# Designed miniproteins, single chains, continued (3), part 45

Each design is a single chain, and the fold is of that chain. pLDDT is the mean over its residues in the fold that is shown.

## One batch from the design tools (miniprotein)

Design m9555
Fold by ESMFold2-Fast:
Structure m9555 (fold): chain A 87 residues (1-87)
Amino acid sequence: MLEEMARLLEEIKSLTDDPNIHAAMDAILQEAATLDAEAQQVLLDTLRRSLAAMQRASPAEQKLLAGITVGVMEVFVASERVARKNE
């Protein structure tokens, strides 16, 4: 799962040269490693759908979609960390 997620993130990074998006994706991968399998699956499915959309898009749209994907994933990861540590 984590290896597949890293592969998809590298494919998205190849579609944009924005270093801020690259850094954010690396941070998301590190955060995802702390999540359970259910949450990792949601992130993986989100990345697959995002990559498929980006591959059908223009270069300008690819940059916008990458930024949107990062934002959505950051919010999801933060939400899951709160839920997971709620004892």
Scores: mean pLDDT 77

Design m9556
Fold by ESMFold2-Fast:
Structure m9556 (fold): chain A 95 residues (1-95)
Amino acid sequence: SALNDFLLSHTNLSREQTLFLIELLLSLSTVTKSPALQTAADALRDSFSTPLPPLDIRAFDSLEEARAYFLAVAPPELRALVEELLAVAAALPPG
């Protein structure tokens, strides 16, 4: 998908930045019920050569709640990417 291609083009991200994006995508997948976000998270997981630590995936009742949280905690260098991913999540059909 275009989303997976976009995320994989950012392979120069740090381990911590990539873990943040995986947590974001998994939380958004749960809220939106869209498998495309889960697929994107899995593609980022598969880019690691070492096992990932257990992820504490925050549950949200709405996309608006998730948006408010992730924009507040996003590192400044990831803010534009986080805003783009939130916009993509809002536009995806429910799964």
Scores: mean pLDDT 75

Design m9557
Fold by ESMFold2-Fast:
Structure m9557 (fold): chain A 99 residues (1-99)
Amino acid sequence: EPPRHERLRERARRLAEELERLLNLPPEEQAQLEAQIRAEFPSITDADLEELWEELRERLELYKRMAEAEPEELERLLEELRERQRALADRFEARERAA
């Protein structure tokens, strides 16, 4: 079986490629995505969308680092990713409760 860390690096590479495509979409397509997010979450603010885009850019950097990371650093980066995912989920849950 391929080592667990090797599979995690491969997954991180694919996620980085997907996220890089998303972040490099033309402004018109980015605006359409923002409109879809606003339709699903009517209480979301422009500031929330800006922070979401910033988080996605940071997540791209994290995935790129994970793709090249040695096993010890990869485990550290995985924990950082989990913490960031929880923070984002908590933020959206708070918005849903406020609506």
Scores: mean pLDDT 79

Design m9558
Fold by ESMFold2-Fast:
Structure m9558 (fold): chain A 61 residues (1-61)
Amino acid sequence: MSEGAIAQILAEARAAAEKAGLSPEVIAEVLRRVREHALTLSPVDALRYAAELVREAAERE
């Protein structure tokens, strides 16, 4: 995956997490997990993974 694609995925994950009202600590953890897996995934799969992590974190009560 290109460096530009990784940067875009991380930016979209951050924006989604901030919109969902996640704490800075949770946002940092989501971004760390996305970066780790984005190295092994296609851009489309990485975006889906990021969206799933944000949704899972937002659904926790």
Scores: mean pLDDT 78

Design m9559
Fold by ESMFold2-Fast:
Structure m9559 (fold): chain A 75 residues (1-75)
Amino acid sequence: SMLDELLSDPAVVKALANQDYDGDGVLSEEDLARLEAELKAAGLDPDVNDGTFNPNSSEANTGKLFILRNYLASL
């Protein structure tokens, strides 16, 4: 699927892997800003503020999927 292909994209995976997530898996405002900046630097420009995104997820991997879903919605 498109989501699975994005998760295997090295630029996207690298951007997500370089984020500083909270110990409980919650993405802070600073973490989201860093993610957006790294994705823009990789040639991507997702709007993580436009769409259904739950930053209070207890799992960081679920948060990454939410960010990618938001990125897909911005395309």
Scores: mean pLDDT 49

Design m9560
Fold by ESMFold2-Fast:
Structure m9560 (fold): chain A 96 residues (1-96)
Amino acid sequence: GEPLLEEVINRAESLMKQGKYEEALKLYEKILDYFQRTNDDEGQGISLFNIGDVYYKMGDYDRARSYYQQSADLFRTVPGSDANLQRVQANLQKIE
């Protein structure tokens, strides 16, 4: 079976802290796929933001901007996500 979602998220966060960005990216893409298949817009928004943050830390600002924009667009449709939206917008400003 697939690993528990929480274990995958914890592993991705650990890899980010270690600077293992390519490995973290693979896990965040798996997390995004899960939330897309379960129609969880908030989870999709968070996952897109995390993928954007990976690309930002790798210096790929064009991909970081694309993923942050997709994350922001989803959070605009999700009630109660103002804090998440503000965080994404702050990161977008760093690469404009």
Scores: mean pLDDT 87

Design m9561
Fold by ESMFold2-Fast:
Structure m9561 (fold): chain A 64 residues (1-64)
Amino acid sequence: SMARRRELAREIVDEMVRAFLENYDELLKSLKEKGLLTPKGIELLEQDVADARRWLAEEEARRA
């Protein structure tokens, strides 16, 4: 059913977002420490992390 596919898709996205945040935060820290990013590049990556964290918070609230 469409409802089942949507539910499964949400679980997959949630798992991917969690894995992304876990690995991406460490990557961001490493790149910032080494000075390999421009200021605008750092800002964009920090925005991506913020968006991912917002997604997880919204999904947790939706499941409550």
Scores: mean pLDDT 76

Design m9562
Fold by ESMFold2-Fast:
Structure m9562 (fold): chain A 85 residues (1-85)
Amino acid sequence: SEMEEIQKRLADLMSRIGKLELEASEALKNKDYDKLQSIIKELRKLEAELEELRTQMNERLKEMADKLIKGVRTLIAKLEKQLKE
């Protein structure tokens, strides 16, 4: 069903975000600011994909997506602060 496809896409996005969180942690530890900039750009792309996917969701999934979007935005803000951009 369309809803099952949406749930699968949401799970994929969550997995990709989790991988980027780990990579960001490693980049911060290594002071790899070029990699941090790359990670921020990918997180912004995932945020946009989440917002687009959210438009196709039922109310319950929208609540989950909203929490995830807030989490991604918070992470981006934290990483941007480390870059002094």
Scores: mean pLDDT 86

Design m9563
Fold by ESMFold2-Fast:
Structure m9563 (fold): chain A 59 residues (1-59)
Amino acid sequence: DEVRQRYREALQRGLDRGREAKAEAEKMSPEEAAQLVSETGAKVSDEVYEEQKRLNEEL
């Protein structure tokens, strides 16, 4: 399943991005750091959803 494979790859990329975002947050003020982490989480969620949607359309 190409769709399942790509979906899993997107999830792994999301985990890596979350880790990087946390490292970047340490360079920011507490308020900015909290916002960055929150936005990254939302972005990862959106990316996974969009990946599923795109694959369905490109079939």
Scores: mean pLDDT 70

Design m9564
Fold by ESMFold2-Fast:
Structure m9564 (fold): chain A 61 residues (1-61)
Amino acid sequence: MEPLPHEAAVLAALALVNEQGLYALPLPERLARVRAWLREQGWSDAAVDEAVAVLERAESA
């Protein structure tokens, strides 16, 4: 089964954060970089918003 598009966007966002060491950035700057990168990679606005929301919730728990 292929993952849903927003699930794939979340995985791509997590991979970016890990590869670029974005954990050193404040959360707002980290989320802004993830959003910009996903848009540059051709992800839909809905998928980008969901991926950013998932990352924000994980850090706010």
Scores: mean pLDDT 74

Design m9565
Fold by ESMFold2-Fast:
Structure m9565 (fold): chain A 100 residues (1-100)
Amino acid sequence: DVEAIRRAQRLAEENPEAARELAERLEAEVEARAPDADEVERMELAARLIGELAGDPEAGEEAARLIREIAENPGEAEEAYRRFMKLVAELLIKALEKMA
């Protein structure tokens, strides 16, 4: 569970410009597509966009669903949060590897 997150962190440290460019691109696209969206809607869009950049749009959609599940059921969100963190780490690894 921690290995994917650690690998994502290591890739970002080894490719700081690619990591910064990915973060800036995600922020700019979210702002352009959904400037009036609330924080949950912005996070859902960011998850979908990172899925597209990683070449795995289905995983991006799953991450977006997990964000909504966490927001709607915070008391039961521990498993959803763990799945979300793993999915996002795997998508970040794929996106950074494509940009590096």
Scores: mean pLDDT 78

Design m9566
Fold by ESMFold2-Fast:
Structure m9566 (fold): chain A 96 residues (1-96)
Amino acid sequence: SELIKEIEEYIKKGEEYFKEGNYEEAIKYYLKAETLAGVLLLKGIVEGDEELKKLAIKLLGEALENLGKVYEAQGNLEKAQELYEKAKSLFKEAGA
């Protein structure tokens, strides 16, 4: 639960920096969210918690989708497309 809150706070901070045009800080916070979402996914796997796994995959997808938006804003369309496709695949896996 605390880990979930921390992931959501990092995503929110990334969104705030993105809106301000601070792409470097936005990327840092989205990468922090991605890392913790990966930790949450491993926790779900180890505990056999299918609901936690699905939530972690959704949060991971959200972090990658937002990271894609930053690269798109920077004009790196190839990197943005790769991130969007990864996020889309994760959302499909999570049933979202």
Scores: mean pLDDT 90

Design m9567
Fold by ESMFold2-Fast:
Structure m9567 (fold): chain A 84 residues (1-84)
Amino acid sequence: GIDEVIEELEKKYEEAKEQGNELLALGYKNAVDALKAIKDGNTLEADIYLGLLLINLGLAKLVKDEAALKALTELVELIESLKK
C-alpha cells in the first residue's frame, strides 16, 4: 500500500542524499511529502509537492541528467496514479 511506497522512497531519498545527488534527493523528498499529503487527505499540500516534483523533473531535463529524468518521471506517474 501507500505506506510501503513511502518507506521505499524515504530509503531512496537517503541514498541519493549520501551520493550527493541533490536533484534526485529533492525529487524523492517531494514525492514522499506528496504521498504523505495524499494519505492525510490534504489535496492542496499534495498538489504543491507534485508541482515541486514537476519543477525537479524540468530541471533534470534542462541539465540533461538522464538518471534523474527517468526516476523523476516514474515518481510523477506514480503520484498522479494515486491521486485518482
Scores: mean pLDDT 87

Design m9568
Fold by ESMFold2-Fast:
Structure m9568 (fold): chain A 61 residues (1-61)
Amino acid sequence: SMEDEITKINEEIEKLQKEVVELGKRLRDALANGAPREEIQRLMDELVKKMKELSKLKLKK
């Protein structure tokens, strides 16, 4: 059912939004703790990747 699929997509969006918040906190902590620039860049890349995934899911909705 289309409605069941939309519900599941909305649940995935909510989960991804929480993951984005967690990545943001990890990035802030890494910066505060003087983590290597490679680790900081990796966290930034993951954040961008999750944001793109969110965008794609919203388009399928």
Scores: mean pLDDT 82

Design m9569
Fold by ESMFold2-Fast:
Structure m9569 (fold): chain A 80 residues (1-80)
Amino acid sequence: SKEELEKKAEEIKEEMLKRAKDRGYPPWVLEQIEKIAEAAGEIYRLYQGTEEQREEAKKLEEETLKFLQELVKEMRKAEE
């Protein structure tokens, strides 16, 4: 259900934030995790809309993937 998916997404976000805090990541990493969660929610909403909104969702998805790649690269640098 929609409520079940929303609850699961919130739990994942909270777990990621907890792990980042436990590892001592700087505030900008926590901010990026929150922005990624917000983008994922927006992409989901846009995919349920009009053809134009679905095109915007694809664009936002591409931008979010690039952002995730950069975040992973920075996190690996901090961990290695």
Scores: mean pLDDT 73

Design m9570
Fold by ESMFold2-Fast:
Structure m9570 (fold): chain A 92 residues (1-92)
Amino acid sequence: MAPLADALAALEAAGGVVIAVGETDPEEAARKAAEAAKEHGLSSVLLLGVRGDEVVGHAVVTDLSEEKLTAAARALLEATGADAVAVVGIPG
């Protein structure tokens, strides 16, 4: 899998907005993502599951409600064994 720093650089080069890195609380990751979605007019959010310095999984969320973002972040952490979530917004 890709190193987190390389994944984030590639996503920013593609027009992504890095919202959060190293979020251990899925509710806090979701809160930040929902807030950024309102501020930046996001069409979707990419959640990256991170273990150490590596991306171990991802989820794309198009329903940017805090409830759906929280559920997606929790599911990603549980499915991948990730320690934290990175949050990248995709403009609409």
Scores: mean pLDDT 84

Design m9571
Fold by ESMFold2-Fast:
Structure m9571 (fold): chain A 66 residues (1-66)
Amino acid sequence: SREQLEQEVQQRLTQRGQQLNDQLKRDIDQLRKDGGTSDQIDQERDRYNQQGQQAQQEEQQRLEQA
């Protein structure tokens, strides 16, 4: 049913969000090692948050199309 698919999507998005957050932390750490600026770090943080939300919207749209 759609409800079961919705729950699976929610769980996948939660796990993806956690993975994205972990990757962001590693990317920021690498940027700091490479002499990255605070501006670059701030923009990467914002960009990853946007990616997570966009992924959620895309999954939701797939359910609506189905």
Scores: mean pLDDT 81

Design m9572
Fold by ESMFold2-Fast:
Structure m9572 (fold): chain A 96 residues (1-96)
Amino acid sequence: MTIEEDKKLVKPNEKVRELLKEAGIERDTVTLSELALAFLQYAVDKGLISRDPEKRGLLDLRGTPLGEIVGADTIDINDLSKLYEALKKAVEEVEE
């Protein structure tokens, strides 16, 4: 992923829009970085981040809206490139 990926505007689907509302974002389009921050804030607020040092940065997404959004049971938040890739697949990129 390039440095410009974090600035790309994306149009959230219905599931992603619910996540963004929890973060106080009600715009029709958001940047990938804003979406990633909303995702991480939700994970912290719901206690999805492991306190186990060996599993630090791994989110268990099973049975959560985040798992439905990214299409995975787990995600490593220490690898932002993988997070951006998964989120990009869940949203439509807006052409400017």
Scores: mean pLDDT 69

Design m9573
Fold by ESMFold2-Fast:
Parts: structure tokens; C-alpha cells; sequence
Structure m9573 (fold): chain A 86 residues (1-86)
């Protein structure tokens, strides 16, 4: 429980770092860096939700996890297309 809480807190701190990278990528119009940062942010959020599911399982959390996984796959597909155009 305490270890899981610490993992969530560390994940949130890491998410702030990825958000900074996203903003810088947008400023520089670096579409690849932007999508890579978006994927990292979504993956961090997914880890938080998976920890929450282990502590307090619910249908609502399971649905949110599914939605986040679908978004990550869409972003990964977009990243692949962008890299293939270079």
C-alpha cells in the first residue's frame, strides 16, 4: 500500500517532466518529439491507473485503463507513420 502510493507519487513527478518535453516539442514544431512525449505521458497515467486497480478494483477503472491503452496504440501508430515519412 505505502509502496504503491510512493510509485504513484513518483509517476506524477515524472509526468511533469514529460509535460515539459511536450511543451518544448510543440514550441520547436517537432511532431515526432511531441508524439513521443504524449505517449510517455499516457504510459505514466496507465501505470497510475493499474496501481489504483490493484488497490481498489472497479469497472470504472478497468474501462479507463482500456481507453488509455487504445489511445497509446493510436499514438504509437501515428509515431510510426511520422518516422516512415522522414
Amino acid sequence: SEAARKDIEEGVDAMFGETKKLLEAKKNKDEIAEVEAEIKIEERWLRILEIRKKLHPSKEIEERIKEIKERIEELKKKLKELKEKE
Scores: mean pLDDT 82

Design m9574
Fold by ESMFold2-Fast:
Structure m9574 (fold): chain A 84 residues (1-84)
Amino acid sequence: SFIDEMEEMLARMEQLAAQLRQAIQAGDQVSAQQLYDEMDRIAAKIWEITRIIERDGSKEEKEKAQEILDKALSLMQDVSQLMR
């Protein structure tokens, strides 16, 4: 299902965020930027799937998709602050 796909993408973003924090602590700006770019691509895909579900999904699917999107955007905000 789209929800299962979004949950797998969010889990991948959480793994990448942990790796990004480690790269920052190590002073590895190249790896940090690559990890950020991958997270940004995944967040964009989560947003696209959320738009499809908002149009065509059930009430329960819409609520779950929005929850996952909110978590993905929160992760992007957190890591963006580390990249400045």
Scores: mean pLDDT 90

Design m9575
Fold by ESMFold2-Fast:
Structure m9575 (fold): chain A 96 residues (1-96)
Amino acid sequence: MFEELLEKVKKILELYKKITEEELKEAEEIARKEAADTSLSAEEKRQRVLEELKKKHPVLYEALQLSNELEELIASGEISEEELDKLSEYVDKLLA
C-alpha cells in the first residue's frame, strides 16, 4: 500500500511541476463556466469539465485523475494513520 501511494504522489508532483499558473487559471475558468449551467446535473457538469480538461490540459487532467485515485485509496480505509504520516513526511522532504 505505502509504495503504491508513494508512486502516485511522486507522479502527481512531477505532473504539477509541468503545469503553469496560467493553465490552472484556465482550468478554473472551465469549471466555473460549466458550474453556471443550471440545465445539467452535477454529474454531467463534472463529466463536461473533465472532457474539456482532457482536450485542452491533458497533463492537468492526468494529475487530477491520479489525485482522485489517491483520495479514493485514503477514503477506503486501507491506509493506516502511520502510513499517511510517513507519506506526509516524504512529501515535505521532496518539496523542501
Scores: mean pLDDT 72

Design m9576
Fold by ESMFold2-Fast:
Structure m9576 (fold): chain A 91 residues (1-91)
Amino acid sequence: DLEELLKKLEDLKNLFLLRETEENKEIAELLGKIIEDPNDTETLKKAIELAKKAKEKAKKEGDESLVGQYDEIIEIVEKLLKINEEKKKKA
């Protein structure tokens, strides 16, 4: 369900805005762009790449909460990418 995925992404964006780091601000901005245009596959791929890098950093720092939040972002955005690829095959 696209609406459910976008709602979860909005909740994660709001959590990341509260953390006030440059890295979290950048990911929150990308999540906002995805919510506005979930068909932009380049933005989706960029968000996955950034989230994976940020997750590895958080993992090294022992921030399990932040690692879990990045895992949720990656999972949701990968599902959105799959939805976009399936739509292209039907056109």
Scores: mean pLDDT 79

Design m9577
Fold by ESMFold2-Fast:
Structure m9577 (fold): chain A 115 residues (1-115)
Amino acid sequence: MKLSPEVLEKYREKAAELEKRLAEDPNDVKALFSLAVYYAQLGEYDRAVAYAKQAIDLTKEKIIAENVPEKEALLTFIGMKIGLTGEMTFGGGDEAAKEIAAYVDKKLEEVLKEL
């Protein structure tokens, strides 16, 4: 689906603001997830996938470090998979969505082995 020029401009502005925040805090998982969504909507799937994978990796590290209950870890990864793949598919990035789905599944399996 093609977004209007006005929506694309708004997403570029939000991505730039989030990249400034990420430069100050490279572990801002919320900024990384938001960047993945905005770049997916902009059709920049390489950037979207890179930010999504970084957010997924940091989420894995946090869940293991905080010894989060298995059920909560499962719900967190299922939520990330649905959210990120939905946003990429909506933007027309079916291959990016498949890559992220596979990456989430792999990282969830790694988390469950550590919990």
Scores: mean pLDDT 82

Design m9578
Fold by ESMFold2-Fast:
Structure m9578 (fold): chain A 63 residues (1-63)
Amino acid sequence: MSREEQIEAAKAEALALFRAGGGSFEERLDRALKKLVVLLQELGVPVEEIPAIAEELRAEMLA
Protein backbone atom coordinates (compact mmCIF):
# COMPACT_ATOMS: atom_id res chain seq x y z
CA MET A 1 0.00 0.00 0.00
CA SER A 2 1.38 3.43 -0.94
CA ARG A 3 1.64 6.30 1.57
CA GLU A 4 -1.28 8.02 -0.21
CA GLU A 5 -3.39 4.84 0.14
CA GLN A 6 -2.40 4.58 3.84
CA ILE A 7 -3.44 8.21 4.45
CA GLU A 8 -6.78 7.60 2.67
CA ALA A 9 -7.29 4.46 4.81
CA ALA A 10 -6.58 6.50 7.97
CA LYS A 11 -9.11 9.16 6.86
CA ALA A 12 -11.68 6.42 6.13
CA GLU A 13 -11.14 4.85 9.59
CA ALA A 14 -11.55 8.24 11.31
CA LEU A 15 -14.68 8.99 9.22
CA ALA A 16 -16.15 5.58 10.15
CA LEU A 17 -15.50 6.35 13.85
CA PHE A 18 -17.26 9.72 13.40
CA ARG A 19 -20.32 8.03 11.78
CA ALA A 20 -20.51 5.20 14.36
CA GLY A 21 -19.87 7.40 17.41
CA GLY A 22 -22.44 8.59 19.91
CA GLY A 23 -22.77 11.98 21.58
CA SER A 24 -22.88 15.47 20.11
CA PHE A 25 -21.56 16.44 16.67
CA GLU A 26 -18.65 18.28 18.37
CA GLU A 27 -17.76 15.22 20.50
CA ARG A 28 -17.79 12.92 17.44
CA LEU A 29 -15.72 15.45 15.43
CA ASP A 30 -13.11 15.78 18.21
CA ARG A 31 -12.83 11.98 18.66
CA ALA A 32 -12.48 11.35 14.90
CA LEU A 33 -9.84 14.08 14.43
CA LYS A 34 -7.81 12.77 17.40
CA LYS A 35 -7.93 9.26 15.89
CA LEU A 36 -6.78 10.64 12.51
CA VAL A 37 -3.81 12.47 14.09
CA VAL A 38 -2.71 9.27 15.92
CA LEU A 39 -2.97 7.20 12.71
CA LEU A 40 -1.03 9.80 10.69
CA GLN A 41 1.70 9.96 13.35
CA GLU A 42 1.98 6.13 13.26
CA LEU A 43 2.40 6.37 9.46
CA GLY A 44 5.25 8.86 9.96
CA VAL A 45 3.45 11.80 8.33
CA PRO A 46 5.36 15.03 9.16
CA VAL A 47 3.67 17.14 11.86
CA GLU A 48 3.49 20.13 9.46
CA GLU A 49 1.40 18.09 6.96
CA ILE A 50 -1.15 16.79 9.51
CA PRO A 51 -3.25 20.03 9.81
CA ALA A 52 -3.99 20.05 6.04
CA ILE A 53 -5.13 16.40 6.10
CA ALA A 54 -7.23 17.09 9.23
CA GLU A 55 -8.93 20.05 7.48
CA GLU A 56 -9.77 17.82 4.48
CA LEU A 57 -11.42 15.26 6.79
CA ARG A 58 -13.25 18.04 8.70
CA ALA A 59 -14.67 19.29 5.37
CA GLU A 60 -15.82 15.74 4.49
CA MET A 61 -17.54 15.37 7.90
CA LEU A 62 -19.31 18.74 7.48
CA ALA A 63 -20.66 17.76 4.03
Scores: mean pLDDT 80

Design m9579
Fold by ESMFold2-Fast:
Structure m9579 (fold): chain A 70 residues (1-70)
Amino acid sequence: ADTTSDLPQEFRDTLAALKQEHPEAARFRLERSSVPGYVRLFYGDTDLGEVSNARDLRALALLALREAAE
């Protein structure tokens, strides 16, 4: 089951926008972190780390997309 539905809407909206802007962003998924207020970003099976706000989520995702393009 996709656990993304349990996350705050701001994180879901940010990920949806990234997927609209970048086809490769379809590989991103979010999971709830064990730390309150944080989410964990994955690119495929790769754990990219934890973020606490939509700005940091977007920045981390864009960095990961740049690294994947190299």
Scores: mean pLDDT 76

Design m9580
Fold by ESMFold2-Fast:
Structure m9580 (fold): chain A 120 residues (1-120)
Amino acid sequence: MEAYLRLEVDPADPRRVRLEGYDENGNLVGKAEFEVRPGEEQETEASFVAKDKDYEIEVRLRVRQTADGRVEAELEVKGTGNKPEIKEKVERLAQTLEDLLRGLGFTIVRRKVEVKEIEK
């Protein structure tokens, strides 16, 4: 199984958004929650880390709501490890998260993907 990200809107309050990270075995490895409030300027940061023996993936999401109710997102995904597949995994996770955020009406204003080798 491949690692994946899931975004959920709370059924009891659709302004609440949950981000969950799952590893290649389908285990939940990270979770973050934030709220989008109409008509308020608000800034929230969420992050989670998925760690394996051979690699680590950190996701950072910064969400800013404008006074006119638009939601802007800054996405950073960092991979650390020595396997060639890490770059592909990191890019795939970043693209999946971008697509999910756009589906929720977020505007992606920044996207950063970084891969570092752990043992150089």
Scores: mean pLDDT 66

Design m9581
Fold by ESMFold2-Fast:
Structure m9581 (fold): chain A 116 residues (1-116)
Amino acid sequence: AAAALRAAIESTARLAALGLVLARDMSEEERRELARQTAEAARGLLDAARAGVAGAETPVGLGDGPAEREAERLVAERPVVPVLEEMARLAEELGVDEAAAVFREVAREARALEAA
């Protein structure tokens, strides 16, 4: 359903923004692991939305820590697609091509919903 896809896209943008904030203070190896973990979470959200899992229509919120608050600010101030593309570029630069592909797939879903 479109509502479930919107929730998955919104949740992924929040997780990607949080990843970008957290990555600032991380080593290359920690950034690679962060990119993998964030992409796996995004894949799960997208798959649940496509499968029509109950509750998939509800976007995931972030906690209220400093990094989470900055991530929420980033997604409020920036369009979803650029945030997803920035996380995809980070993953690609780190050699985590599978993670980059996930963020680009979510970005494509976001563009498709905007066009509809």
Scores: mean pLDDT 84

Design m9582
Fold by ESMFold2-Fast:
Structure m9582 (fold): chain A 99 residues (1-99)
Amino acid sequence: SEALDRVMALLNERAPEIAELARKEIGKEGYDEALASVRPHLLKAFQALQDGDYDAAAEHFRAAGDEMARIFESKGAPKTAEAVRAFADELVALLREAG
């Protein structure tokens, strides 16, 4: 899937940047906890991508991004939360363009 390939390319670019921001603001454990909390949304997003349902994929990536950002904000990582929201916006825009 071209959309899946583009999503994976953005993840490979943005995920290391977000992880480094989180490490500086709240440490690795805080990042790992946030990622674990959004795993169900990410699994649904990738399933929707495999099914060609780009609108559903966008909604699940939005839900993952919003929850992850809330967790980072609650832990005192506002810069990481902002980066996560921006990344979710990029993913949603890409998927809506593909649909």
Scores: mean pLDDT 84

Design m9583
Fold by ESMFold2-Fast:
Structure m9583 (fold): chain A 84 residues (1-84)
Amino acid sequence: MALKEALEKQRKEVEASLTAGRILDLVKAGDLERARELARELVEKGQGPYAIKVLKELAKIDPSLRDLALELAKLIEEIEAELK
């Protein structure tokens, strides 16, 4: 049923959201090196597109995080291009 498929999709989005949240917390703490390392791991695991989507969605919901979320989404896109 369509509902079951939607719930499985949401589970994957939640996992990407949790990882993106951890990276944002590191950026707020000024730990840019660890934030970049987690972003690289996220891209290596193939979660880059999901994290970018979640971050852009967060930027629309929370104006206080908008600039940080968009900056992090751009960083993930750049790391994804570099790791090819």
Scores: mean pLDDT 75

Design m9584
Fold by ESMFold2-Fast:
Structure m9584 (fold): chain A 71 residues (1-71)
Amino acid sequence: DEELIERMEKELKELSEEIEELKSQLPKEVAWKADAEAQALLKELSKTQSPFEAAKAALEHGKKLLEEALA
């Protein structure tokens, strides 16, 4: 289903854009730490989940860390 793939790609792109916006408001050290945790989660989830599910979960985790840092 091409439409499903397009929706998934759009969702990942939107999450990435939100993360970039949050990073622009934070010290680079905080952004790098969030990226490192997201990458570690991605590697672990890639063993058991689909590429899309792993990527989405990793990006959502990174976003939560950045949002918590702004609070």
Scores: mean pLDDT 81

Design m9585
Fold by ESMFold2-Fast:
Structure m9585 (fold): chain A 95 residues (1-95)
Amino acid sequence: MEEEEKEKIEKEIALGLYEAYESLPSLTPSEQQRVRNGLLATGFELIVKEKGWSVEEIKEFLETATPEELEKLRKEAEKRVEELIEKGKKLEEEE
């Protein structure tokens, strides 16, 4: 079923994010920053998908959002990534 395909893709993403996170201590400071920026971008994309935002709605939000709303979005994105990293860790331990 479509739900099983979605779960498989989500599992692959979670494992990939966990692997990226685990690699951080072996990377240079500039590489660590690039990985962290990539993780944040992934979290933001997940929030956009959950809200069903169009490109136009994303642009309008970024143009009209207060600094507090932008910080809240950033923290929510970081939380989403942390949840996926934790999921990836559990999947790695089970397989």
Scores: mean pLDDT 76

Design m9586
Fold by ESMFold2-Fast:
Structure m9586 (fold): chain A 79 residues (1-79)
Amino acid sequence: GAEEGGRRAAEAAEAGDIEGAAEGAKEMLLATPKEGAAGGAAGAIGIVGGGFGAYSGVQSPEEAGEVARAGAEGGLRGA
């Protein structure tokens, strides 16, 4: 679900696995509208963490900011 996707994205980003991070982030975003507040909030935290990790690795402020923002918005709207 959203929490699993978000956590997977954060862990993959920390490991430098950009493909895994993107897949986890997508899973979180797709799950957030249906899973509700708890899953959305946990997923948003994972995406924010993953976004910052990706920013450090790829030096892509636009992409990192977009991922973090999407996760935060999803979590807040799910709440």
Scores: mean pLDDT 56

Design m9587
Fold by ESMFold2-Fast:
Structure m9587 (fold): chain A 95 residues (1-95)
Amino acid sequence: SIDDLLDEYLKRISTASYQEAQRLLVELAYDISEELVKKGYSEKEIQKEVEEVFRRVREHLSTLFSPEQVEQLMSLFWRTTQDYYLYLVSLKRQK
């Protein structure tokens, strides 16, 4: 589930360097995007799930990194999630 993925990745990030946290967030973005597509959620349900995931990730990162680092990590996480989700949706439309 998305919650299980989030819990596992946030746990790994808690002991990671800044560089490793960037890699883990990219991996999390890919895994969450795949789960969102698999669940067959409506656009409204996707928006709610994404908002909650982003809130939890930001809160966790804010306990570990500086505000500037958190902004950079959240920007990376948002862009990667959006780009990969849109890519996956485009593949579904072309079948």
Scores: mean pLDDT 83

Design m9588
Fold by ESMFold2-Fast:
Structure m9588 (fold): chain A 65 residues (1-65)
Amino acid sequence: EVEEYVEQARKILKEMNREDILKELEASLERARKYGTPQEVRLEAEVAYAIALIFKAIDEIEKKR
């Protein structure tokens, strides 16, 4: 479900205080919703979630101190 991927991405990025990235991803998702296909909207949501997971992994590595 598109909403599930978006909500997970929001949760992760807000927890990391990376609302700057979240805003950019939400803008991309809105462009897909306005001009793209439902398949493109789903792909954008899945990509947003993947990006959030990558940033979370990087953040956890940096917090080893």
Scores: mean pLDDT 80

